# Designed miniproteins, single chains, continued (2): the designs that were tried, part 54

Each design is a single chain, and the fold is of that chain. pLDDT is the mean over its residues in the fold that is shown.

## One batch from the design tools (miniprotein)

Design m5855
Fold by ESMFold2-Fast:
Formats: sequence, C-alpha cells, structure tokens
Structure m5855 (fold): chain A 69 residues (1-69)
Amino acid sequence: MTKEEIEETKKTLIEEFKFSEEAADIIIEEFLENSKSITVEEIINHIKYILEDRKLTPEELEKIILESK
C-alpha cells in the first residue's frame, strides 16, 4: 500500500466511520501486518462487514480497537 492509499484509507475511516486518528492508524497497521497486498477497498469493506455482522457502532468498535493496544 502506498502513502497516498494509507492517507485515503485513514481519511475514509475518520470522515465516513467517525473513527479517531489513533484508531484509524491502528486499523491500517493491523491490516498491513496481516497482508502486504491489501487494498484500500478491502480494508473499508472489512470494517463495514464487522460493524454489520457484530451489530456494533463505529464508536463501540473504536473502543475495542483502542483497548487491544
């Protein structure tokens, strides 16, 4: 993932999902650690899936992410 793709993903997570900058950074880092070839679209779709499948709000998911660090 390029620097521009990282910034695009971060912007989407903050603006669309209302995540904090810290939570967005943790999400991106975790995905990049698991796959070097992951795309912006795959990260965004996976977050959408987690929120829908687990019936979580973005705020609740952020709390889980921040607690994991």
Scores: mean pLDDT 79

Design m5856
Fold by ESMFold2-Fast:
Structure m5856 (fold): chain A 81 residues (1-81)
Amino acid sequence: ALSIEEQKELLLELLEKDPNFSEETVERIRAALESMPADASFEQLAKMVYTLAAEAAVEAGRDEKEAAARVQEIVDEVRKR
């Protein structure tokens, strides 16, 4: 099973590869994940990614549901390991 630090790294890698997320959005998510405590659960990491990705999509005038669906695929891939 992946450690929480490995899960953070994989989440960021998959977000960087997805063209729906700008480099600026990925960097904001990276900073937020790095600020989370070492005892943070994967569910807390997933909520942070969903929240920031949805916020960025709304601010950019993009479809928040499409952003949420992309994040769900990424989160599910990391969760499956």
Scores: mean pLDDT 81

Design m5857
Fold by ESMFold2-Fast:
Structure m5857 (fold): chain A 102 residues (1-102)
Amino acid sequence: SEENIKKIAEEILNVLKEAIQAVKAGDYDRAIELLREAVRLVNKLHEELKKAGLDTPERQALLDEVYRLLSEAMVAVRAGDYDRAIELLKKAIEVVQKLLEL
C-alpha cells in the first residue's frame, strides 16, 4: 500500500502538470477534465492513506490544502483568470510533493 500511495501521488503530479499545459494551450475544457481527474486521484490517495494507518493530522492538513487549491483553480479557469489558475496548480504540485516526503 506504500507503493500504491507513491504511485497515486505520482499520477496526481502528472495530471496537474498536464492541466497547466492545457491552460497554457487554451484548452480550458481539457483543463477542467484534468482537474476533476486530480480530485478523484486525491480522494483515492486519502483512502489508501487511511487503509495504511498513515492518515496523520499533518498529512490530512496537506490533503485539505490540495483540495482547496484544486477547487480555487477550477473557479479561476471558469472565470478566465488563467494566470491565477496556473499559480494555484503550481502550489498544488508543491503540496503533493510535500506529502510524498512524509
Scores: mean pLDDT 90

Design m5858
Fold by ESMFold2-Fast:
Formats: C-alpha cells, structure tokens, sequence
Structure m5858 (fold): chain A 77 residues (1-77)
C-alpha cells in the first residue's frame, strides 16, 4: 500500500517510506490530482483522492491511501 498527501495546488507528496514498486502508482495518482486541479478547479480533495486512488489501483494493482483535507478543494496549479 502506497501513501500520499494531497496539497491544495494539486501536488501529491509521497508519505515515507516509499518503495520502488509503488512509484508507478504514485506517479499516476499525482497526475490525476494535478489534471483535476488544472481542469476542474474547486474539486474537493476527497473526490480527487477517490478518483486518483481508483485510477492508480486500476492501472497498477497497488492500493493508494490519501491524506487530505476533508473540507479542502483543489486550487488551480
């Protein structure tokens, strides 16, 4: 299981420890959140986390757990 934190600007930071096998899932999760911040500003961080985790798991089989602000929204990058 990989762990990440969402920042309001759409940046996704890995929560250590980071294992090499988790890097593809972390990259996909970060891309999804970044694209949501760019294309759908105001998306809740909870919804961004849900969509990013689902896409990363779908493509890599790795479960991604998100730390986010439940009341937060994404800002334009």
Amino acid sequence: TARVRILPDGEVLPVPPVHPEDVPALTIAGRVVHELAKNEPGTSQAEAARRAAAEAERRTGVRVEFEYDPEGTLQPA
Scores: mean pLDDT 77

Design m5859
Fold by ESMFold2-Fast:
Structure m5859 (fold): chain A 74 residues (1-74)
Amino acid sequence: SLADEIAAALANAAALSAEELLAVIRRGAQRHPDDWFLQDAAEGAERLLAEGREEAAREVAVSALKMYHDRLVP
């Protein structure tokens, strides 16, 4: 499930690159195309990566995954 994929990514976040974390967000956005939150997070992280700000992109991605995971858990 998406929740399991996000939980696995968060557990391994220290070992994952910004692009790998962004890939999880993009897959979530594809499954929930009406959910602007994941789409905005993906666009924000992509912009930071394009600017060479990899750690800032990672922080945005991790924060977005945590907030989205909390929303999926009742």
Scores: mean pLDDT 79

Design m5860
Fold by ESMFold2-Fast:
Structure m5860 (fold): chain A 85 residues (1-85)
Amino acid sequence: SEDEVLDKLISEGIRLVREAEKTGNVEEAKKKILDAVEKARPHLSPEAQKIADEFIKDVEKAKTVEELRKAFSKWIKKYLELKNK
């Protein structure tokens, strides 16, 4: 289900951002996050895909762990708003 896909994607994203904070390796975390989003994309509704597209743009622009964390927080908020409907 979309809910299960979103829950897994959020959980994986939290883990990857935390790993970036521990290692300082922003580029590695970005690659893994983008890969996870692309694998989830075919299982998402058109509205969830639009949110994912904006998240991808924000992640690609991120140069620091803080910017990556901010991009992820914004994305989670939008997905939680979608799921709560």
Scores: mean pLDDT 79

Design m5861
Fold by ESMFold2-Fast:
Structure m5861 (fold): chain A 74 residues (1-74)
Amino acid sequence: ELAEIQAELAELGARLQELAERDPSVLERAEEIAAREEPKVLAEVEAMKAAGAPDEEILIFLGRRQIEVVREAL
């Protein structure tokens, strides 16, 4: 699943970059969404670490959140 998430992130990242060259506001939107979600994401990551979650599980969680942010920005 981690490999699938990484592939989706690469595809979405490329699309975000292409759209940003045409409309810079797309990057501002992505940054705004990321900033809005950051405290919640950080709290969840810290909770996962405290519970002893393996690094791979944390990476999967972060990858899913990043996919959601980019999709919302598009």
Scores: mean pLDDT 79

Design m5862
Fold by ESMFold2-Fast:
Structure m5862 (fold): chain A 84 residues (1-84)
Amino acid sequence: SDEELARIVDEIFETLARTNFDKDAIREKLRELVPDPEAAEKLFAFIESRIENNDFSFLVIPPGGYVEFAKRLLEEAGVEPEAL
């Protein structure tokens, strides 16, 4: 649901901020939030690649808020919404 997408994004942002972008913590949180292990690893790979390239533009919230952000994140990571 859109509410679940917004919650996942919020928890990812909280984990990034709380752990100072600790990759192991982000990977574990994604595995906890995303039931499909393949989808969780695709999301992690996308986030990891952005962090390693000092590209934090993915953290900019679009005008549509967390739901629009989540859908964009899934599309860019190659993850189907049904995998959540």
Scores: mean pLDDT 74

Design m5863
Fold by ESMFold2-Fast:
Structure m5863 (fold): chain A 64 residues (1-64)
Amino acid sequence: PLSPAEMAAAIARANSAPLGEEAAEAAQKYALDGATQAQRAGGDSSTVVAAGGKAAREAILKME
């Protein structure tokens, strides 16, 4: 099974794949970083996934 941070990265990539490969890669990378930082701060699985999703959205917005 995937860790919560790895799951957040996989979800972000899948959700961003329709926007193109560069967007999918950026979403995955930033989701993993954001989720990992939330996990290090003692966040539960929900908090880790939410932090990953937020980081992915911010990364995609900055690509515009």
Scores: mean pLDDT 79

Design m5864
Fold by ESMFold2-Fast:
Structure m5864 (fold): chain A 60 residues (1-60)
Amino acid sequence: SAFGEALEYLVRTLADGEPLPLAELRARFKDKEAFERALARLLEIGAVERLPDGTVRGVR
């Protein structure tokens, strides 16, 4: 599913814990709705965090 692909994309891309610009992550994924749903899910469960500078990073 597009949602599952977006989850895999975000988990894999953010695996190293390095902060990455949210705008660039969003731009690289074709299905914007699936991307937003996957990001919201990862933020909800604490797998990813937003930083004040507009970056996001993986949490363990």
Scores: mean pLDDT 85

Design m5865
Fold by ESMFold2-Fast:
Structure m5865 (fold): chain A 64 residues (1-64)
Amino acid sequence: ATVSTNVKEAVQAFRDAGVPQDLINQALIRVRDKITPETTTEQLRQDIFYSLRDLGADVALPAA
């Protein structure tokens, strides 16, 4: 599905930025309930970024 591809792209951007996989997994757990078929990669990057920030991660929002 398109949303599955968008999730994969957003997650890969944070991996490429050096975010630990365990923090990415925690952020995904928090945002999964907000994911709809219409959710874009950009919206997912924003939601994951804010979740990572709430978890205390030292991370910047990845550029496209």
Scores: mean pLDDT 76

Design m5866
Fold by ESMFold2-Fast:
Structure m5866 (fold): chain A 69 residues (1-69)
Amino acid sequence: SDAAIEAAFAALDTDGDGRIPSEQVPAFLLRLGVRPTDEDLARMAELDPDRSGWVDRATLRAWARELLA
């Protein structure tokens, strides 16, 4: 659910700036009850195409909705 996605994100967004480090995405999936596969890890690279090292809440939320659909 959206509430679960927001709760998982908030737990990893310790600074409250609306983004998390890209390396924290596996932890985000585990909080949603999803064990990341190699394919999921490969898709995580698409969440940070500019290689900034960060993933915005809106981007991560949209991706998680597709993944859980």
Scores: mean pLDDT 74

Design m5867
Fold by ESMFold2-Fast:
Structure m5867 (fold): chain A 79 residues (1-79)
Amino acid sequence: MSITIDGSKPDAVEKATELAKKAIEEGQLSFPVYLGALLKNGEVPSKVVNDEKELEEFAKEVVEKYKDNVIGFVVTEWR
């Protein structure tokens, strides 16, 4: 399964992380997951994350580094 959201606002990127965590808690996704941030320049900084801590740390890094350049997040199961 996968989740994609619009990250056009700074708070939306953090809410993307919360939405992904909720989907994992509800059994719609399971770790490990592929987490990618969609940037305005077409780059997709991505990481395979094994738990909620790694997911939060990567999302925070992306928000701090790329800010308004993040247009969305994609989260999917890594198999």
Scores: mean pLDDT 68

Design m5868
Fold by ESMFold2-Fast:
Structure m5868 (fold): chain A 81 residues (1-81)
Amino acid sequence: MKAIEEYFKRVKEKAKEAGASQEEIDKIIAQTKKQLAKFGGKVAEDIARLLLARENKDITPEDQAIEAELQQLADALEAAA
């Protein structure tokens, strides 16, 4: 859950940098929460952690595991196409 909260903080900061209004930022956060909820708690947290690591350049073994999981998802999408 902590990684998801930090990711939403980053999304809010990036939206402000892009000139979004507070109403637009709130909508973006709500939509992002809704999308992440579809993946389930562990996967959503892992995705958020990977996104935070890319912004902060904090390389951890957990980030490597998340990258492998995302690669598997990308491979599955390519196989379905």
Scores: mean pLDDT 60

Design m5869
Fold by ESMFold2-Fast:
Structure m5869 (fold): chain A 89 residues (1-89)
Amino acid sequence: SEIEKIRKTLIEVSDEILKEGDDEIAKKIKEIAENSKSLDELIEKLIELYLNKKLEEVSEEDIEGIREELLEFVENVQKVKEKKKEEEK
């Protein structure tokens, strides 16, 4: 599912950042990714973290934009992994 791909990508990215040092934002992103039960919950918690605003103060258009950006990021990561495998023949 899309949520599992997004969750896995966010956890992997957060783990890489945390290997380089203590990062409070990366730790929170990992916790959100691990504990969110739906794509909507994950996006809502990420919005609260990054914008430091209550969900009620964020437009639905901004929420949709963040969702699309996350999906594009995950697809690009997967596409790079696929291309790397195909270059090996």
Scores: mean pLDDT 69

Design m5870
Fold by ESMFold2-Fast:
Structure m5870 (fold): chain A 117 residues (1-117)
Amino acid sequence: MAARARAALAEAEARLARIDPEAVARLRAEAARLRATLSDAERVELANRHALLGEIHEGLALIEEALGMPRERIARLYLEAARHYLAAALLLPDDDPRRLEYAERALEALDRYEALA
């Protein structure tokens, strides 16, 4: 489980870094700062907020895709979903099973983004 979570997270970071390396660097630096500053409970709460924002952006992307909205607009929504899922995974404790779930959801959002780009 932990090895799969670490591999999925590394893949999501690498793929997002090819699109926006500065955003990934900022996410990693912020996650490291928050991990050093916040309690586990506070980080889980923040991770839950990021996961919810990821779900909102993913849901909106699916709705806009069904409505035939411009490809570039839908791609941006999937990219934002991937960023939020990655942030959630980075903020969770290393042994939290949701870390794998959110890393895999970030990869799914990136797959959708790449199909539209």
Scores: mean pLDDT 87

Design m5871
Fold by ESMFold2-Fast:
Structure m5871 (fold): chain A 103 residues (1-103)
Amino acid sequence: AERERLRALVQRVLDGLVARGLMTPEDAAAQLRLLERRGGWTEAAVKAFLAAQVMARAALLGLDEAERRALAAYLEGLSVEELADLVLSSDEELRALVRELTA
C-alpha cells in the first residue's frame, strides 16, 4: 500500500541519518511519531518532511539566505525518492548542488 511504501522510505532515511551521526535514534523515533500523529503518510507530507531535513542540513552547513532560497525552490520540483537521496547525500554533494543553483 502507498502508506507502507512512504513509511518504509522515511524509515530508511531516518536509519541512514542515525547511522551517519546526523540524528539521534530518539529524534528519529520522534519524527516518525510526528508524521503518524498528523496522518502524514501522504506524498505531500513526506516530501515536506524530507525537504525540511535538507534545509536543516543547509543551515548547519552555514549557507546564506540566497543559497537557502535557491535550494528551497529546487526542492519543490523533486520526487520523494530524489528528496530521500538528497537528505542522505554528503555535505560536499549538497554544497556542489547549491553552487550550481546560485551560479
Scores: mean pLDDT 84

Design m5872
Fold by ESMFold2-Fast:
Structure m5872 (fold): chain A 68 residues (1-68)
Amino acid sequence: MLVALIETPEEYAEEVKKIIEKYGGRILTQDGGRIVAELPEDTDVEKLKADIEKATGGKARVTFVPAP
């Protein structure tokens, strides 16, 4: 599974969570605008990033790490 760390203004946190859930992801933790989520390995990470950037007006940053 992939783990995504997302940093977004807090006003967009709910929209970002909805996008993650749409891709089959699970929210692991949230602290304001900082969201950690688990995603399926077959997730199209470039489309996910594009959807988050569009929803947040380019204000979010997304980092992917492989789960051990």
Scores: mean pLDDT 81

Design m5873
Fold by ESMFold2-Fast:
Structure m5873 (fold): chain A 85 residues (1-85)
Amino acid sequence: MENLEKRIKRLEEVKKEVEDMIAQGKSPEEIARFLEEHGLFRAAELARQGKYDEALKVLDTQIERLRLLKEGKSPEEIAEEIRKK
């Protein structure tokens, strides 16, 4: 199984790269393809539609879920914390 900390770091790196791609004026298709290559299909769909803020929010939510899971939070506690945002 992949270490949770390693998964969190990888998602943070992907988010940073997506932010850099947006800042560089990369096309929605290039950004979506990059996200799909990393298994982030929902964020890729939003990016392809030009909804970059929503795509980044999906990445933030996934990172937060993994952080809460690493802290030993239950599925119910994780759902409640995400619902607050």
Scores: mean pLDDT 81

Design m5874
Fold by ESMFold2-Fast:
Parts: C-alpha cells; sequence; structure tokens
Structure m5874 (fold): chain A 64 residues (1-64)
C-alpha cells in the first residue's frame, strides 16, 4: 500500500506515513507536515517522487 511504501522509504511508522498522505490530501503545508513527523521537506518530496514512479510503473503494467 502507499502508506506502507512511504513508511519504508522514510524509515518512519505507518501512522506517520498516513499523517503525511492525509495532510497532503487536506492541503496542510508540507513544512508543517515535515515538522510534525520529524522528517525534512526534502526527504518527503524524494519519497513522494519515488512512490509516484512506482505507481506509474504498476499502472503501465496493468494496461498491457
Amino acid sequence: SDVDELAELLGISRAKAQYILDGLAAGVPLPEIAERVGVSVEDILEALVELGVRKLVEAVEKVT
């Protein structure tokens, strides 16, 4: 799941990964999310890019 992959990428708990995803969906500013989970804005952005690439690869495979 997205939550489990994000938790693994950032080395954080599933609860913190869920907070990142929920916060982004709710429009919470990224620096506020980063401060609350104890991870840098840079690390969150890198993890989200990696997660997005993984999801794109899975989507391409599912349409073939």
Scores: mean pLDDT 81

Design m5875
Fold by ESMFold2-Fast:
Structure m5875 (fold): chain A 93 residues (1-93)
Amino acid sequence: KAEELAKKAIEYAQKAIEKGGDPELVKKAAEYLIEALYELGKITEEEKEEYLKQLEDTVANSDKEQLLAMARSIIYSAQQLLDELAGKSTPAV
């Protein structure tokens, strides 16, 4: 279920922050978020593959502060998905 994937994204992103921007934990958090977006039909299979490839390159080229910023962004995005799944009207940008 997309809800479980979004919760895992938050879990791994929080662990990444606790570990000072661990790149493997940030990567795992982002992978769960991308998977949740795909399960909800918000992205296509091709977009999913593209985002996963971009993620690999981004994490490999990011410093500690960039990885921490990515983790925070993942928590925010995953929380928005959870709010939508709970039937809350979250305004789309």
Scores: mean pLDDT 80

Design m5876
Fold by ESMFold2-Fast:
Structure m5876 (fold): chain A 86 residues (1-86)
Amino acid sequence: SKNILRLIGLILRVIGLELDGKLVPADLAIELAKIVIELYEKGEASRGEIEMAKKAVESALKDKSISEDQRKELEKLLKQLEEILK
């Protein structure tokens, strides 16, 4: 599906940012987490993909310059991903 190809591209971007010691941009982390949660609900997400999305959201939350709306969305997504990983 188009969502799976998009997910692969987003994961590769997150890995590249982590290798460079950079924080994940909030919008990228939000998009990745939303796609992973949607795929999980369809039984199509791997544990590794869910863990990568959680790591991206945690990275984005370390950025003090993000908007309040971005922070609230990231915190909501983090809670959802943590619940999935229980």
Scores: mean pLDDT 87

Design m5877
Fold by ESMFold2-Fast:
Structure m5877 (fold): chain A 92 residues (1-92)
Amino acid sequence: EKEERFRELAEALADAGYAAAAESTPEEGKRLNELAEEARNLPEDMRRRAEEARERLAADPEKAREAEERLWKEGEERLAEIQAEINKVEEN
């Protein structure tokens, strides 16, 4: 469920970035497309890292859960950074 929610947020951000790129100058559009691609790819990267944590910590479910929570929080922080960069490009 956290994974699904994260994917939805990342997809929405990527879509917004691509849409902004289409309406922007070529230079701004290139940067916005790069940010949108990063957002789009982030859920799969986070999913792989979460799977690795679960496998590594399979003998300790509480530590596995804590590690996954930290990873998804780091991912959400990265999405917020991407959103801030998209907003910054749009303002210029």
Scores: mean pLDDT 81

Design m5878
Fold by ESMFold2-Fast:
Structure m5878 (fold): chain A 72 residues (1-72)
Amino acid sequence: MLEEARRLLAAGRPEEVLALLERHPDDLELWELLGKYYYTRDRPELAAEVARRAAEANPDRPQFARAAEQLA
């Protein structure tokens, strides 16, 4: 899954990575990869949106909220 996500991001298709996350919402590494993609491209608003969605999809997992804090 991470290899597929990295391939999609390299091709400039972050929305397809979000579609992967709709099927695997509990994959912390996928959420972090997408958030880092936007953060490193000077799109902090999009990185924050990704972090917020990750936390919403994983309310029982505090590590997602902590990852969101690191991106903000």
Scores: mean pLDDT 75

Design m5879
Fold by ESMFold2-Fast:
Structure m5879 (fold): chain A 85 residues (1-85)
Amino acid sequence: APAPSAEVQAEINRILAELQAGVAKLVEAIRNKAPAAELRALLAEVQAKAQQLIAALEPYDPEAAALFRRQVEEFLAWAEAVIAA
């Protein structure tokens, strides 16, 4: 796989930072027992950012992208179960 350029690496880092912020916001909203509608909206934002990161990583490191996809799927399943409870 080709190595990412400095510009591509900066974009990946930006998406990662946005994803981390979204996850932190969702976790805090869960702790504060926010309404289910708000939790589902935040979960959708996290899912969208995770898909953007996976797509950005795949051309450069398909193995890392696949590993990250599995971690994201586990997190989303956990979050959906918590929201449904």
Scores: mean pLDDT 85

Design m5880
Fold by ESMFold2-Fast:
Structure m5880 (fold): chain A 66 residues (1-66)
Amino acid sequence: SFGEKLTELLEKVRSGEMSPEEALKEARRLYEETYPQLDLHGQIAAKLQLIGLEFDIELLEEKKKK
């Protein structure tokens, strides 16, 4: 699912396998690819999941600041 792919991207950022910038770029690409295949409820859910990932990545970056 789209949410599972976003979780994989977040784990790659946590592990250092992928930069926050690369993960956000890939998440947006996945969203754009998935969006036309979703009904209205699926589109709303996917957008909320994308926003959640963007927030989680920002929190990871803030944890690097004293």
Scores: mean pLDDT 80

Design m5881
Fold by ESMFold2-Fast:
Structure m5881 (fold): chain A 58 residues (1-58)
Amino acid sequence: MLSEEQIENLALALMILYGVDSRTALEAARLASKGEYEKAAELIGMTPEEVKRLAERV
């Protein structure tokens, strides 16, 4: 489970690197924090594996 700071850092990475809007990026980051990578990926148009790799780097 990600900390609040790690969730914010993941959301920021999604906004800067992938052009995701702030609300969607934060929701996707929260889903990834819960291990819900498939749901997070569906929101942002990525694969679950890409979301998981980003989450592991924050």
Scores: mean pLDDT 83

Design m5882
Fold by ESMFold2-Fast:
Structure m5882 (fold): chain A 87 residues (1-87)
Amino acid sequence: SSREERLIEIAKETFEEGVRNNLTATEVGRRFEERVREEFPDLPEEVRRTLGLAVATLYQEYKKGEISEEEAYEAIRKVIRDLLRQA
């Protein structure tokens, strides 16, 4: 869906901003949640928080060298798709 694609885009943009500016995982997750709250105010709070935590966690794993950027983006895509199907 267009909403799914836009959420994936926001997550990737926030992740990339974090990499460029050496942000903390907490800050990346918070910025993602803020953008989602502004663009999708009708998205359930719990779904937004769960997505923000997932993005923050994957960003942290990437920064630790545990996963590649491509693996992080693939995981973000899957989490967003799965959570939107449950909401």
Scores: mean pLDDT 88

Design m5883
Fold by ESMFold2-Fast:
Structure m5883 (fold): chain A 88 residues (1-88)
Amino acid sequence: VIREAIEKAGGEVVEYLETEDLVVINATVDSQEQGKKAVDAVVEALRKSGAKILSETTIVTDDGNVASTIDYEKDGKRKTLNLNIRVR
């Protein structure tokens, strides 16, 4: 679900790590705008899957990369998603 959302937004998933409470994704995009679209696509995919978004923090780093932290609840469980998007 999350990987597919990033790929549909034009991103490439380089690493995917998942535990019961934490998901870490490293992805690559061609622009900051595409990186922001990938974050939006992930949030939409989570909502569509039945997740409640508790918080979303997205920043642009000094080197122009996009980093997002999304806290969500699904099936009574809280999870945190760390999305690190490198711009080529």
Scores: mean pLDDT 81

Design m5884
Fold by ESMFold2-Fast:
Structure m5884 (fold): chain A 83 residues (1-83)
Amino acid sequence: AVAEADLSNVEEALAAKALVLIEYRLGKMSREEAEAQLARIDAALAKASEEEIEAAREPAERIVEAAEAGDYEKAIELAKEVI
């Protein structure tokens, strides 16, 4: 879950960000909760270099791809594997 993510880990932070956006879109997270979680995650990611973000992006991209395909169950399971 988003709250269980280690935001000092760039890969987990990116996966958590994808999961927040998915859960918000599905109505499983309030706007206020999503905004608070995104602010927390974005603050953590701001400490990472562009190179670190680039190197860690592939798991989060797979999560987003599953969600875009409408397979939200797979997207959530992929996020749990990273977090």
Scores: mean pLDDT 81

Design m5885
Fold by ESMFold2-Fast:
Structure m5885 (fold): chain A 98 residues (1-98)
Amino acid sequence: ELRELAEKAIEAARRGDSESAMKYVLEMGRLALKDPSEEAVRLLVEVARAMREQGLLEVAAFAYYAASLVAKKLGKFELAEELLKRAIELYAEAEKKK
């Protein structure tokens, strides 16, 4: 069901609906943490990139953070660290634009 949530999140972002986009990304994170997989990490990263393209930097940061947690559960610590770093950088960028 993660791909369906990813498609809904991206569609919400294209409509400028950041609240719905965040809601779908939160649900993706919840499901991905219950059933960790490399596919779940890939989908969360795909969504994070789409959110960044739409200027939803906080939603993109959260998607990278969720992907980092899933990667950590899979024992992929180097990938988890890289994804966490991307999340922090996007949060910092969002803060500077306020």
Scores: mean pLDDT 87

Design m5886
Fold by ESMFold2-Fast:
Structure m5886 (fold): chain A 64 residues (1-64)
Amino acid sequence: SALAQLQAEIDRLLRELGDLLDQARQYYQNGPNDPSALQKAQQLLEEARELQRRIAAMLEELAR
C-alpha cells in the first residue's frame, strides 16, 4: 500500500539521517582544530537538516 511504502521510506531516511550525524561527529572528533574537517562536518549537518525537513514533510503527510 502507499501508506506502507511511505512508512518504509521514512524509516530508511531516519537511518540515513543518523548516519549523516555520526559522520559529522567523527569529522569533528578527529579534527576539532582542522578547518577542512570542520567544513565537512558543517556540510554533513546541512545535508542532515535538509533530510530532516523532508522527513518532517512526510510525517505531516502521514498525519493527514
Scores: mean pLDDT 88

Design m5887
Fold by ESMFold2-Fast:
Structure m5887 (fold): chain A 89 residues (1-89)
Amino acid sequence: MEELKEKLKEAAAYANSALRSPDLDVQIEGALLLMQVAVLKKAAEREGFTDLVEAIDEGLKTEVPVSRENVEKARKLLLEASKLFDELR
């Protein structure tokens, strides 16, 4: 559970921060990842995993440096988080 919380928080932070990039490709990738974060947040709310919802909300409020490397980290973290979330069901 703690690993999943950390991955979701970091993924949300990096994805959200990508929207501030001057690189349109990075902005688009960030927006698509944020859509996936929103889907996972709604799934966590439905399942009653309040701690995962809180982790995502903390990530979305966290300011991190904007870079292509960070949006790639978000994509990897979100993929790993999705697999861990599926294992809870």
Scores: mean pLDDT 84

Design m5888
Fold by ESMFold2-Fast:
Structure m5888 (fold): chain A 95 residues (1-95)
Amino acid sequence: MELLEELKEKITDETLEELIEWLEEQLEKTPNPEMRERLEKHIELLKARLNKDEEKLKKFAEELKKELGIPDEYSDQEIIDLYIQRLLASYLKEK
């Protein structure tokens, strides 16, 4: 089984903390203001997921659905988890 399949099953507090640390390192290296804003939003999302902030996660999922044209049939949790998986895939390419 591929590493991504295992990470989908094991989106744990430890995995989220590692991803947050990696994104904070990328933020320190990034001089572009638009990229910094994107990284800060990703960090905020991951911290909300780690802290189980349902209100922030719901708002973020609604914004993602609108921006990416995601169908209403997907739950807020599914949208958030899919987005986190995409960020984890980027992190694995850097390691």
Scores: mean pLDDT 73

Design m5889
Fold by ESMFold2-Fast:
Structure m5889 (fold): chain A 144 residues (1-144)
Amino acid sequence: GDEEAKLLAKLGLKNIDLSNKGVTDEGAKAIAENSKNLTTLDLSGNKITDEGAKAIAENMKNLTTLNLSNNKIGDEGAKAIAENMKNLTTLDLSGNTGIGDEGAIAIAENMKNLTTLNLTGNDGIGEEGYNAINENMKNLTTLK
């Protein structure tokens, strides 16, 4: 949970896995503010909303791999990730039912370095979102 996140954040790690630990926006903010040198972060299956996603996006510029699947992230969180996290090559946002075409379009227009993107289980993403990905994301080798 958030206390484990706060402890791990202070250890100077390059990789953190806190999947299915009950991390909230509080724990996500603690990681974001204290672990700026992380390259890989797994926070899948947690309780993170747009607020925690925004904190990660604004603070963690060195991330190359981010897994936020099965959280509570919507278009505002996806947009914040897209606008700030230019070094990401792998992004998993699957199972965030609040992401729709607006979030998918923001990812497509901004995240030029992505080679792997997973958006499965975001039922709000339709033809406009996937068309934007196909038109804009020339470096993608894996889309799910």
Scores: mean pLDDT 93

